# Ledger of designs, part 111: designed miniproteins, single chains, continued (3)

Each design is a single chain, and the fold is of that chain. pLDDT is the mean over its residues in the fold that is shown.

## One batch from the design tools (miniprotein)

Design m11857
Fold by ESMFold2-Fast:
Structure m11857 (fold): chain A 91 residues (1-91)
Amino acid sequence: DKELVEKLNEVEDKLAKGIKLNEKEQEEVLKILREAIEKGVAPGLRLLFIAESLLKEYDTEETRELLELAREQAERDFERLLKERKELLEK
């Protein structure tokens, strides 16, 4: 999903620059983040950071829901990393 990754890069760039989003832009950003989480196109920690940044500026029910979904993905990624590290140490 090259297009979805490109859209995520644009979202991160806007948030990093402190660009204020109008209502339509907020809906588009939330849709992009939801699709990215559902498809697993980016590391969970990256998605979590984007969700936290959005929640700070736009405290909505949808943003809070996406934060929890991104947190779950980041936790799964971290558990995988811990398992890989444990296997390396038992070598």
Scores: mean pLDDT 79

Design m11858
Fold by ESMFold2-Fast:
Structure m11858 (fold): chain A 73 residues (1-73)
Amino acid sequence: AAPSLAEQAAALAARVDRLLSDPRLPAVDATVLGIMRAGVEFDLRNPNVPEEVQRANLAALEAYIDRVEARLA
C-alpha cells in the first residue's frame, strides 16, 4: 500500500535532516528547505487544509530535495 501523507512527510523530513548535516549545503538551500518543511508540517496539523494542497506541497518539497541532492552529487 502507498504510504500515508504523514509517512511521506516524515521520510522527506529525514532527507532534509541529512542535507542540513552536509557541510557542502549552501545557506540559501538550507533556508528554502526549512521553510518548505515547516509549511508541510503546518499543513498536516491543520484539518482545514485540503488533501490535494498537502500532496502538492509534499511534491514540491520532494522536487526541491531531489534538485539539491543532484547538485551535491
Scores: mean pLDDT 85

Design m11859
Fold by ESMFold2-Fast:
Structure m11859 (fold): chain A 64 residues (1-64)
Amino acid sequence: STDPLADRLERALMSDDEALARAAIREYLAGGGDPAQLRAIAESLRKHGREDRAALIEEALAEA
């Protein structure tokens, strides 16, 4: 994606820093990111064995 918010989110989700990932998810939503796109990203993460990061997205969506 050429979307700067989506690119930043992806980098943070692939990092070893959980706090950075949580912050990036919240920043994505606050910046007008589409919740449906977050759900799609979470599904992609699950398919690639990244259930830890998918759970962070689902947690943030439940709090929104």
Scores: mean pLDDT 80

Design m11860
Fold by ESMFold2-Fast:
Structure m11860 (fold): chain A 74 residues (1-74)
Amino acid sequence: MKEKIREAAKKALAEDPTASVDEVVEYVKKEIPEAKKVPDEELRKIVQEAQEEYGASLPESERQAVADELIARE
């Protein structure tokens, strides 16, 4: 289960690298109906790990854009 959630989270981040943790969680729930049985706290944790891994692989310019988007939301 967690493996499928991680794969879906990475796919969501590839489509929209600026997506928030909550937006990726919603995408995962739509992509994997079984993910709805997983507590939101666990889903958020898996998504955050996927974001960190994905962010590390992005070019510097793309990483800056993602950081600016996250700051603007707070």
Scores: mean pLDDT 70

Design m11861
Fold by ESMFold2-Fast:
Structure m11861 (fold): chain A 97 residues (1-97)
Amino acid sequence: VEELVEKILEVMDKIESLIKDPEVRARVRALREEFLETVEDALKGKITVTQFGFRLLALVSELYLLAKIYYPENEEIHQLLDELSKLVLELVRRLAE
């Protein structure tokens, strides 16, 4: 789980680094912190595995929408988002076991 969390954070940090708009960058940073809080809530048993999955899907969906609205032609950001979604899905499956 720890290695998957680290990989997700690395991808989110790469996405943030490619964002030029300071307000969009701040929102991506906020989503990164929401991700960490969501992982901590799940590990402490404050939320169910299903609730964890719903929160992560909402987070990834928001990142995709931000990229489509503000960076529609940035292929690198979209490739990183595809990588992020695969890692998040794997993390949810790992915690459901």
Scores: mean pLDDT 84

Design m11862
Fold by ESMFold2-Fast:
Structure m11862 (fold): chain A 66 residues (1-66)
Amino acid sequence: NEELERELREIAELVRAGRYREALERVKELSKKYGLSASEITKRVAEILGISPEELERLLLRGYLA
């Protein structure tokens, strides 16, 4: 799905920019929109970024808690 791939790339760009809270909110939005788990979305975004899903989850949590 081209739309989903575009949205995933937008989340990756937010992560690269250090905008972790916005990235997390977009993950939640995509989860609802596409019926995918947040874990599935974060795994795909982590693949785009070339990092592990666990590393991405740590970054998102750090931004949320800061």
Scores: mean pLDDT 83

Design m11863
Fold by ESMFold2-Fast:
Structure m11863 (fold): chain A 117 residues (1-117)
Amino acid sequence: VHPGEVELAKKVIKEIEEKGLAKVEFEGNTATITVSDDKELQEGVKLAAKAAEEEGLAEVEEEGNTFKITAKDTEKARRTGFSSLYHLLREKAPEATEEAIKLVAAALTLGIAALFG
């Protein structure tokens, strides 16, 4: 992942957390996203996370408003950054809100960066 993509992803996570929309915790290549009591954002994160899983970029575990997104150790994931993830998820999950797409794209970008440095 390019350093500029990592910086952009960190900025997106910080802005979303400062707005009280979600909290993101990282453990290696796994991002744990806890979404606020905003059902539209929760559904959007679910759709975007499933799209990433279907594209072979991540494994997703869902429990209520908590989503664990684990980046896969693949060449496809390695070549992916925030900008390309944002566009891919917007195409594959068009019903998801802008905030949901940005949140999942940013979280997965940081997970991929943890795998590949």
Scores: mean pLDDT 84

Design m11864
Fold by ESMFold2-Fast:
Structure m11864 (fold): chain A 80 residues (1-80)
Amino acid sequence: MELVEKALEAGKAGDYEAAVDYLQKAAEEAPTPEEKLAAGIGAGLAGISLGVGKIAGDPAFAAEGVAKAAENALAGKLIL
């Protein structure tokens, strides 16, 4: 959970590589298979968002994609 929050913070700060790295670490260290899967999906989505943002020439789009992926992984079943 803390690693996903750090990924969100790194993404907001413009450190997208660190954001993806934190999401990957969260996936590896997650205590349950559900959390591991959610963090893994988040890392994948963040990577895709970085690639798309770079192609579009919009770093803000990449940051938003990373933030949304991290929030989705963190929120999990919080919203249902």
Scores: mean pLDDT 62

Design m11865
Fold by ESMFold2-Fast:
Structure m11865 (fold): chain A 79 residues (1-79)
Amino acid sequence: SSLEKKLEELIEKYKESNPILAKELQEALDLVKSGDETVTKQVQEALDEYEKSGENINLLELRIGVVLGMHRMRQWLGL
């Protein structure tokens, strides 16, 4: 999918300069590939905001961190 390709490109782009972000993007990609529709939607929104911001890395870090944090919260709550 176009979303999976964008995530793979961002992982490659940031793997050396920001390995923590690259790891979080990989976790998001794995969830998208698993068919998690909620994560897929939230990741798409995060990437759209990142692109609109002129590729603001701090915004991408914040948005992806929130997506993964919310996913962990849903798992903990059994949702």
Scores: mean pLDDT 88

Design m11866
Fold by ESMFold2-Fast:
Structure m11866 (fold): chain A 68 residues (1-68)
Amino acid sequence: MPTVMQLLNEARRRLSAADFDAFMDELIARVNEYNARHKPDMRNPEQRAEREREVGRIVREILEKLLA
C-alpha cells in the first residue's frame, strides 16, 4: 500500500494547481472531521495505523474524484 506521503506526492504531480488547492482543502476538512469524531490516540500504534489507513483512503477518494 502506498504511504500517505506517496499519495500526496502523486496528487501534487497529477493535479493542476487549482485542483491541488481544492484537494488539500477537502483533505483538511475530512481529516479534521475524522479527528473530531474518533479522537484517535496517536500514541496507540493500532489507532495511529487506523488513522493512517483512513487518511490514505480519503486521499485516494479525492484524487479519483478530481481525475474523473
Scores: mean pLDDT 78

Design m11867
Fold by ESMFold2-Fast:
Structure m11867 (fold): chain A 89 residues (1-89)
Amino acid sequence: AGEYEELAAQTGKSVEELREFGRQVEDILVKAGVPQVERTAAIAAVRRVYVNAVKNGTEVTLDDVKAALAGVDGVGDAKAQELVDLMNK
């Protein structure tokens, strides 16, 4: 919906690139056995990283994604590291 279109306009990324990133994050969370409640919160946390990067004029890094995921109840630091390692494969 409009959130990806707004992010694309603000970041210079395509809507398809942002949707693909969202799909990759969801697939990794599913493969890692993260429950649906935590998956929804984790995806929202990652999207929030993109919004904050746009607001601050910074690029999104894997460290930013890890920090956002670690802040999700039921994920924590160890699981966040596992998830970003899977993304960085």
Scores: mean pLDDT 70

Design m11868
Fold by ESMFold2-Fast:
Structure m11868 (fold): chain A 94 residues (1-94)
Amino acid sequence: MMEEARELLEETLRLARRMRELIELARKLSSDPEAKRRAYREAIETARRTAETALRGARLANEDQTLEAAHLAMTSLSLAVEAEEMARRLEEEL
């Protein structure tokens, strides 16, 4: 059943949005290094959760043999890769 895979994609998109909001907040906190570091740490944690959720969604979608499921799996996998790369980049900025 693809319902769980779709729910995981929705959760992935919510987490990705929160990650971007935290990064924007951190960049606005350039005059407060400690607050900026806290925001970046939350963004890294959110990015890791985004990647994990997206990867799980991709795996569930890949169990279905439909073209729609294949597209859902590819979209989720792409989001997982982007989130992992963002987490790595943010760790370098800490």
Scores: mean pLDDT 82

Design m11869
Fold by ESMFold2-Fast:
Structure m11869 (fold): chain A 79 residues (1-79)
Amino acid sequence: SLKAELEAVERRIQAELAEIRARASAKDIPLINAQQKKIDELLAQARAAVEAGDEKTARHHIILAEATLTLLRMYMTSS
């Protein structure tokens, strides 16, 4: 189900954020916190869309959350 798919995505994103934090220096924590807040907001919008039965909107917000995490990961590995 879309709900189970979203729950799996949320668990994966949380695990990847924990890995990023474990490797981060203190100076990078504010950036990680700001990006986590954006991801949390996108996932909240995805959850609301799932509850409303709006699959298209839910998938769109999941894609945006994944893209935000990817950009953070790329920045952290290049800096």
Scores: mean pLDDT 87

Design m11870
Fold by ESMFold2-Fast:
Structure m11870 (fold): chain A 71 residues (1-71)
Amino acid sequence: SEALTKEAERLIREAEAALEQGDVHAALDLLSKATEKVKEIEKNGDVEAAKRLRERIDELLRQVAEKLEAQ
């Protein structure tokens, strides 16, 4: 769904902004919500959109993990 893809992209952008502001826990929550949207995109058969979004989420989750370990 185009709407689900846009929602996932919005959540990813909000997570990036939260990380920029140092709000690691807010970023983690937003990435968890984005992951749920990606699962629905995958169920709907939009494999290419889901793969692209999952790669972005995984990179941001890596940054979250590094920052949580540094705290």
Scores: mean pLDDT 85

Design m11871
Fold by ESMFold2-Fast:
Structure m11871 (fold): chain A 82 residues (1-82)
Amino acid sequence: SKEALIASIEATVAAAPEAIEELAKRAKEGDIAAYAALGILAVGLAIDSELARKLGDDALADEAEAAARRAREAMEEVKKEL
């Protein structure tokens, strides 16, 4: 249902700041799996933004897009240390 999809996106977006911070920290310490997970999270958040927008939740789409941007910025910061 649309409601189930929105709830899933909301949960992912709510968890994103902590997940990005933890994955970036581990990746900087040499955890290549954490770097991969950060990349997967960035792609997933970008897809969630598009889905939320198609479902008519522009505010959630904007939040997901902002989270995806933060994840990509964290990846670039980590990449400089790899």
Scores: mean pLDDT 89

Design m11872
Fold by ESMFold2-Fast:
Structure m11872 (fold): chain A 97 residues (1-97)
Amino acid sequence: SELQAAIERLAAKLRALLESMGVSPAALAGADATLARMRAGDREVLDRMLGAISGERRPATSDEELIEMIEKALEVLENSLKSSAEHAKALAARAAK
């Protein structure tokens, strides 16, 4: 479904962000377990993650609204990943001098 595809993309971006932050193997394993629950359709986990990422305070009332909330969260995560990449480029440029 379109909703399931959006949830899968959200899980993948969250995993990528955690890897870019260099979280511990134990924290990463815990995150993987939580993301697996979200991918399996745990709406409570999904709502909690959306709240943490985008500050959304109310649960979605429809699948269409939920997809829109996921797309907003994906934009926030993409901007976070982009900022990390720019920081890495700046460090590499300084090391080359």
Scores: mean pLDDT 76

Design m11873
Fold by ESMFold2-Fast:
Parts: structure tokens; sequence; C-alpha cells
Structure m11873 (fold): chain A 78 residues (1-78)
């Protein structure tokens, strides 16, 4: 995962950052909110572990992406 992230072009890394942030907002966020409401500690623990595992990958992707490419990808994603 980290090695694959280092091998991406700047534009690919920028898109991967946007895709990961979208996943957190649209999938992880709502699932965590539902799990909190349901008292589902197992789902919360699994989501926290997934987020923690993705943090180093996001760091590598952001370092690999040029600021211009990140802005373009974020603008395209709204």
Amino acid sequence: AIEEARALSSAEAAQAVVDTLRYFREVVGPRAEAAVAAGDQETLAALEEEARALEPVLEVLRANAKPEDLRAALAAAQ
C-alpha cells in the first residue's frame, strides 16, 4: 500500500487522496455515526483500525501529490 502510493504519479496520488477522503466522508463517517447510535463497539473498533491503517498511506500520497494537482482533484470532487 505505501510502496504503491510512492509509485503513483502526482495526479494519481492527488486523486487517491480525494478518493480516500470521500470514502471517509461518505462511507466511514455515516457507518461510525450509525454504530455510535446503535452502541456497536465492534464496528467502531473496526472503523478506527481502518482509519489508523490508512493514515500513513495518506501521508505518502499527499507528499507525492503536487499542490496544484491536489487543488484540481478537490475542485473536481466539489
Scores: mean pLDDT 78

Design m11874
Fold by ESMFold2-Fast:
Structure m11874 (fold): chain A 111 residues (1-111)
Amino acid sequence: SDALAALRAELEAALAAGRPEVRLEIEGDTLGDLGGAINIAAEVLGRAGDGTRVVIEARFSDGSRFRITAERVAAAGAVRVRVEGTYAKYLSADGVVVENYPFSREFTVDV
């Protein structure tokens, strides 16, 4: 998406300038852009110095919103990612639609 292309360009420019922390906002058309934003942050941070941190505030057309926090852990060859936010509408595993579903997850991406 255009939003993901703009995110990559801004993130690469900011990290090339040696910024230890970068804060960006994106407006995504679909929840697929959330995964795209996470992948871009992990890929770009994989080339950054230890402790470099990115915070992305992501808003989506369905009303869903998430904060992505990613930090370079060079000693582990990894990027630690935390995603926090709210799904405007979430379909649970049992087929029930839940509105304003809170979401929080942490995981590590090897780079």
Scores: mean pLDDT 80

Design m11875
Fold by ESMFold2-Fast:
Structure m11875 (fold): chain A 91 residues (1-91)
Amino acid sequence: AEEEEIRAEAERIAEEALAALREYLASQGIELSEEVQEEVRRLLEEAARHYLLGQRAEAAGDLETARAHYEAALAAQARAAALVEEAVGPL
């Protein structure tokens, strides 16, 4: 139930973030391949899921678990950013 809700919300956040990124890149005349788009979406979903789990752990007073999830979320976001930069070259 709650775990399914976190997963569904993370999927929604990732899809919205990818759509915004695609719109921004299109405005610059840049288009990502479908393969890069899917990998970026998966990394953004991983980041969103960890962020949401971190927020829940923090609310429960489990600060060590919250920190681990926030660090994992930042790492996934960094991987997504690096993948976009590698695919489109230096901006």
Scores: mean pLDDT 84

Design m11876
Fold by ESMFold2-Fast:
Structure m11876 (fold): chain A 85 residues (1-85)
Amino acid sequence: SLSENQWNTFLNTIGDLLLADGVSEELVDLLLSYLNRCRPVPDSAFTCAYMHLSAELGEEVATKLISKTEVLIAKNEEQIQAALA
């Protein structure tokens, strides 16, 4: 599990990547808020965040947002791991 400082760095890094990819500030803030509330493990946090986003935005929007986030994480895995070191 990540420390509090590592989790905050992880969320900030994901937020910056999503903003750079053209996701709105409002959607990024909402996603990061749910990921922070759903924290114990990144994978579990994503499933929990998806449930909350689906209830608020609908399943289609939530699926697209989570899928985009997972793709950006995979593409930037080395950068994210270096930031968390």
Scores: mean pLDDT 80

Design m11877
Fold by ESMFold2-Fast:
Structure m11877 (fold): chain A 74 residues (1-74)
Amino acid sequence: SEEEIARNLANLQAVVDSIAASLSPEDAARLRALMDRYSAEIRAALAAGDFATAREIARQLWDEIRAIQREAAA
């Protein structure tokens, strides 16, 4: 649902802020830029009534967050 996706997006923002606090300023900026971009795409999909696309974009965002965490740990 739109409400469920919006709530999950808000929860992701809190998680991103927590993760960013543990990263270098450069990696934190990269993570925040990624969150901003994907959040805009999710909102655009929701505005179009395309919940399936919004959900898929949210999944891709989560995968990218994990990739940044893994790369920062190397």
Scores: mean pLDDT 80

Design m11878
Fold by ESMFold2-Fast:
Structure m11878 (fold): chain A 65 residues (1-65)
Amino acid sequence: RERRREIAQRAGQTLSKLSAETNAKVQVVVTTDAEGRVRIEITWASDEEVKKRAQEAAAELEAEQ
């Protein structure tokens, strides 16, 4: 249970840092799948390049589980 909180918190920190560095807004939905793993979905971003970078960061965090 603590690992799910840790992954979600790191996702929030990574995306917050990306938003601050790029001055772009990113919308994210964090869910838990049937296996109890954290899933990170980028639903919207003000910049398509930032959206792609956010998706890559999310995929790396999901793979770390």
Scores: mean pLDDT 73

Design m11879
Fold by ESMFold2-Fast:
Formats: C-alpha cells, structure tokens, sequence
Structure m11879 (fold): chain A 91 residues (1-91)
C-alpha cells in the first residue's frame, strides 16, 4: 500500500505542511488560504526546477498534485487539520 506520508517527494510534503500551518495561523478565508498555499508551493517548485533538482515533467506533476489537493480541501480549523494529520499518520 502507498503510505499517505510517502505520496510525493519529501520536499513537497514539507512545503505543503509549512504552507498549511502558516495559512491556518492567520485565520484567512478559504479562497485566500488556497491562493497563499499555491503561491508558496509554486515558488518552491520553480526553485527546485531552476536548481535542476526536478525535471520539467516532475515539476508539472508535483504542481498538478498540489493544485488538486488544495482544490479538494475543505476549509478547516487548526484542530480539524491536526486531526486530519493524525488520521493520516494512523493509516
């Protein structure tokens, strides 16, 4: 079975976690939160691509995955986000 924590490269998962924590701390609206998270992830992926750590195909795939995850996420409180992460760790 594919473990949720191993889906995608470790660097992308760290970027997603950091962006999520920062956005949740500010109490932003769902739309603002998603826009902020995507901006941070795009900047990270562009940096990895520029440094030759990702191919163009890998960068496009990672961005598409991030956009899909963010588009499908429902607005949640800090507590709900922590519960979601705990459930993923338990799976």
Amino acid sequence: DVQPLESGPPALLLALSAAGEEVLAEGASEEEAKAKALELIRAFIEKQLAEGKLTEAEAEEQLAKAEEIIANVKPMSREQAEEYLALRAAA
Scores: mean pLDDT 63

Design m11880
Fold by ESMFold2-Fast:
Structure m11880 (fold): chain A 77 residues (1-77)
Amino acid sequence: MREELERLLAALEELIARGHADLSTREAIQLAVERGLVSEETADRAGTAAALLGYPLTASDTLREARDKLRAALERL
C-alpha cells in the first residue's frame, strides 16, 4: 500500500518537474508507464489504495490534483 502510493507519487512529481503538469491523470499515468517511471500494476494498486483511504483518483483529475490526493492518502497511513 504505502510503497505503491510513494512510487506513483514520485512518477507524477517527475512528470510535473518535466513540464507535464497540465496532463489529465489518465494521460499522466499512461505517460509514466510508457517512460518506465511506474508499472501499470503499481499504478492500479496505488489508485485502489488512494480510494480506500478516501482520495479516489479520477481519469479527469489534473496531474496536480492527483499528486495532492496521493500526498493526502500517504498522510492518512
Scores: mean pLDDT 87

Design m11881
Fold by ESMFold2-Fast:
Structure m11881 (fold): chain A 62 residues (1-62)
Amino acid sequence: DPISRFQALFGLPVDGRVDPETRYRILLFQGMMGLPQDGRFDPETRAAWDRFDPSAAGTRPA
């Protein structure tokens, strides 16, 4: 789930929902990537997120 991955990276509760805190972090990410800052996890934001997170090699538990 892209939202849960986004929340995990920013240390937010991982519930897969776009809460106000999650939306604020999405706005910051959109600004960083030069996208329109609407706070929505739209297809353009999702594509930028997939490019931003280059790590697909497993997980680190600690």
Scores: mean pLDDT 70

Design m11882
Fold by ESMFold2-Fast:
Structure m11882 (fold): chain A 74 residues (1-74)
Amino acid sequence: GKTVSDQVLEDEILLAMALMAVSVAKIAIRNGKVDKKEALEEAIKVVEEALARVTDPASQAELQAVIEELKKEL
């Protein structure tokens, strides 16, 4: 069965929150409600904060890839 520890739960929450922030930013940009550069820069900050706090190497790699993709969209 799946075992959840406090650290695994924290890493999963941080990853989910970072991905949600990126999705919200992209939706807002698509709808013309926000400046693209400002929304992407704010999303990058959220992802970077999550990356600093996660301990799982796979989650760190995913967050780093997201940061690189967002920077290419600037």
Scores: mean pLDDT 80

Design m11883
Fold by ESMFold2-Fast:
Formats: sequence, structure tokens, C-alpha cells
Structure m11883 (fold): chain A 59 residues (1-59)
Amino acid sequence: SEEEVIKKISEKFNVSEEEARRIFEDAKAAGFSVEEILELLDTKSPEEVDKEIIRKLLA
């Protein structure tokens, strides 16, 4: 399940799986669940996802 999410991040952001894993870990550190991360990936652009993660981390 987590590996599938990381692969989806890698494909959407056009980054390596290692970088996608960092993005996934940052999103989880920000308080997003796996289901919430999938919703962000389905509904938002890469730039919007990054902003949402930063917004949550800084709150």
C-alpha cells in the first residue's frame, strides 16, 4: 500500500522513488494519512500538493 503511494508520487512529480519516499514521509510528518495523501494526489497538481504539505508542517 505505501509502496504503491510512493510510486504514484514518483510518477506524478516526475521524481525518483527515493525522492517520492521523502515527499511521502514529509506528508505523514505533516499529519496527513495515507488516504488523505491519495486524495491530494488525485485532486491537486504537484505544486499544490507541495504547498499543502508545507502549510500543514508550518501550522
Scores: mean pLDDT 81

Design m11884
Fold by ESMFold2-Fast:
Structure m11884 (fold): chain A 69 residues (1-69)
Amino acid sequence: SEKEKLEKVRKKLEEVAEEEIAKLAKEDARLAEIWRELYEYRLKYHETRDQAYSDEAAPLGEELEAYAA
């Protein structure tokens, strides 16, 4: 089913994100935390389609852009 396929994709993305964030945390703990929180908000938005999760993530996205500036 489509639901089963989406659940498998979500699980794989979570595993990959956790591994990459753990590597990043060794170099910059705050940058890793921003990425972890942004990823979590993105997953919640994808699951619920609630705009509030995107809105709450906006300050973290702005902080992430400041790292690149």
Scores: mean pLDDT 70

Design m11885
Fold by ESMFold2-Fast:
Formats: sequence, C-alpha cells, structure tokens
Structure m11885 (fold): chain A 100 residues (1-100)
Amino acid sequence: SPKEEMKEIVKEMFEKLKKLFPEEQEEIDVLEELMLKAVETIVKFPEDAEEIIEEAKETLLEFLDEVVKRHPDIPEEKVKEARKIIEEAYKKLREIAEKM
C-alpha cells in the first residue's frame, strides 16, 4: 500500500533524526505525528501530494535551524547528516506519490 510505504519511510526518517538529536526527542515526536497525518492527507488528495511533501520538508529544515540555534555546539557534520536523511526520505515520498 502506498500509504503504508510512506508511513514506514516517515517513521524510519524520524528514528534516524532521534539518534542524531536525542535531546530534541519530544519535539521530533510531535513532528513525526504531524508528518504521519500529512501522509493521510496525501492519500486522500494525491493531486496536492507534491505541495504537501514540499511544505513538510520545509518544516523539518526549519526545525534543523531551530535545533542549531538552541545547541550551537552541535557539530556541522550532524546537521549535514540530518539534512541528507530528510532529503533522501522526501525524495522517496515523492517517488511513491508519483505512482499513485
């Protein structure tokens, strides 16, 4: 099911982000719930999928900026790794949405 595949990608992405930022687990959990809700919306409105996916990705990139501001001692390598995780996950989500 495209819905189940998308939810699995979202859950895997957030599990990786929690490993990079264990101090931000509560905020990451809230974002995970929001992104899982976004998957439900994509399945109902596949014509809007690209826009929803792009907005969700932008929200996560904004979260990274906030994490860096709260924890300025975070290595740049961790921020770059998180960005790669997000970009790869959202690329997969777009590929699944295109098949719907």
Scores: mean pLDDT 87

Design m11886
Fold by ESMFold2-Fast:
Structure m11886 (fold): chain A 74 residues (1-74)
Amino acid sequence: YIPSAEELVAMISKQPTNEEAAEAAAVMIASVYDLSEEEREELRKLAEEMSKLSREELNKTIRDYYERIRKKAE
């Protein structure tokens, strides 16, 4: 199944730190879209940058990025 952006944000909101939230989001997105090894590595690096944001900014960035990946995959 493909979780909605809201479901993804709800899942990562359970993580105690922004770093863990960003990493959890990256793993979920990579699994949903069966990303290549190169794409997964790029996403991991992006997650590190996202972890430096506030939680609200991280949630917004994850929603925007997830929608972008959806459009790219289709």
Scores: mean pLDDT 73

Design m11887
Fold by ESMFold2-Fast:
Structure m11887 (fold): chain A 69 residues (1-69)
Amino acid sequence: MLTDDQLKDLAIKYGYLTQEEVDELNRLKGRSRLGGSMRDSLPEKDRNRLEELEKKWKDAVKKLKELGI
């Protein structure tokens, strides 16, 4: 079973996400988990960016599954 980190590395390799987008997603998700809900812990701009990055991540995972990964 592939870890989230392995899936992120594959998404970068296949050009579905950049390293910078993965690092930003991990940072924003880490802050959300440590501070409670996204609504309470993140500025609106960061919440909107996290939603955008999570949509890109879901699309990347779907594409990787279609490749048999």
Scores: mean pLDDT 73

Design m11888
Fold by ESMFold2-Fast:
Structure m11888 (fold): chain A 75 residues (1-75)
Amino acid sequence: SLEEEQKAASAAGRAAYELLSTLSAEEARRAMRDPLGLLPQLPEAARQALESQGPHGAAAIIGSAARDVVELHER
């Protein structure tokens, strides 16, 4: 269902945020420029959920998480 897809996408976004928060600010900035480059580093469940959103959807979710991490480093 759409609700289950949205929950899976939200969980995948949190997984990207958690991964990026353990990396450097430069890696987070790289993920903002190339969000799909982060896919191989994510858990399989998160990767599958993001792939189901299509390239644009996956890039938007990962890019948003990367932006949030970069903003934390710039505070």
Scores: mean pLDDT 82

Design m11889
Fold by ESMFold2-Fast:
Structure m11889 (fold): chain A 65 residues (1-65)
Amino acid sequence: EEEEFEAEVALALALIHYAIAKKTGNITDRVIEALREALQKAEEVGNDTLAKIARDMLEEAEKLK
């Protein structure tokens, strides 16, 4: 499904950006926005696993910002 693939790609990109930001100690607004977009797309396609991963990472990133 096209929407599911888009959700997977969005999460993968957000996680890569977040991992780099976490290592550098620079959690920017763009990283938070990418994680929020990934969560929204995962919820739209009804993929609970992707949504949980995105939500957990978003909560962690927001606390570290």
Scores: mean pLDDT 78

Design m11890
Fold by ESMFold2-Fast:
Structure m11890 (fold): chain A 58 residues (1-58)
Amino acid sequence: MKRKVVIEVKLDPSTTEKVEVELTDENYNKEAAEVLEKVEKAANEALEQLRKFLEEKE
């Protein structure tokens, strides 16, 4: 099966960051754990970017 995970982070009203992770049948069936790890990493990266901009804020 082919699935797509899209994580969209709005850093401000004018700025939107997108992180897309596409899951292929081969990856999902053969290495489900690895695929999940990639998705979690992408989600954590998006959250980290949001926190960074909140801290930088100025």
Scores: mean pLDDT 62

Design m11891
Fold by ESMFold2-Fast:
Structure m11891 (fold): chain A 55 residues (1-55)
Amino acid sequence: MKVVLKIVEKKGDTVTLEVVEGGKETLTIKESDFLERMKVMGGEKLSENTYSVEL
């Protein structure tokens, strides 16, 4: 299932992500950890603030 994640807020070293398709869930994570997970999961950068990942 393809999921789209949008960065809605940045606070220091952390980013707050929103699931654009299918939910109102938000996640707060270190920006470096987020980028590492995107690489591991084969996530694609769609725009400056938007990523897609397959689950």
Scores: mean pLDDT 76

Design m11892
Fold by ESMFold2-Fast:
Structure m11892 (fold): chain A 70 residues (1-70)
Amino acid sequence: LPGAQLAADILARLVRSGNLELAEKYAKEIPNEEARQKILDLIDKVRAGEITPEQAAEEIRKIVLEEYGG
């Protein structure tokens, strides 16, 4: 769905730009609890330096598009 693609793009951009606080706020609006928790975990991993912002952004896109884009 176009809305799912836009949401994925916004979240990915926020994570990639290092705006993790706004990305977390946006992620909390995701209705699916499992998807929301996974995305918040990825944001925390970026903060901890465990993964790159680029890796997190790609995984977030997959999660959002799998839940709402199919």
Scores: mean pLDDT 79

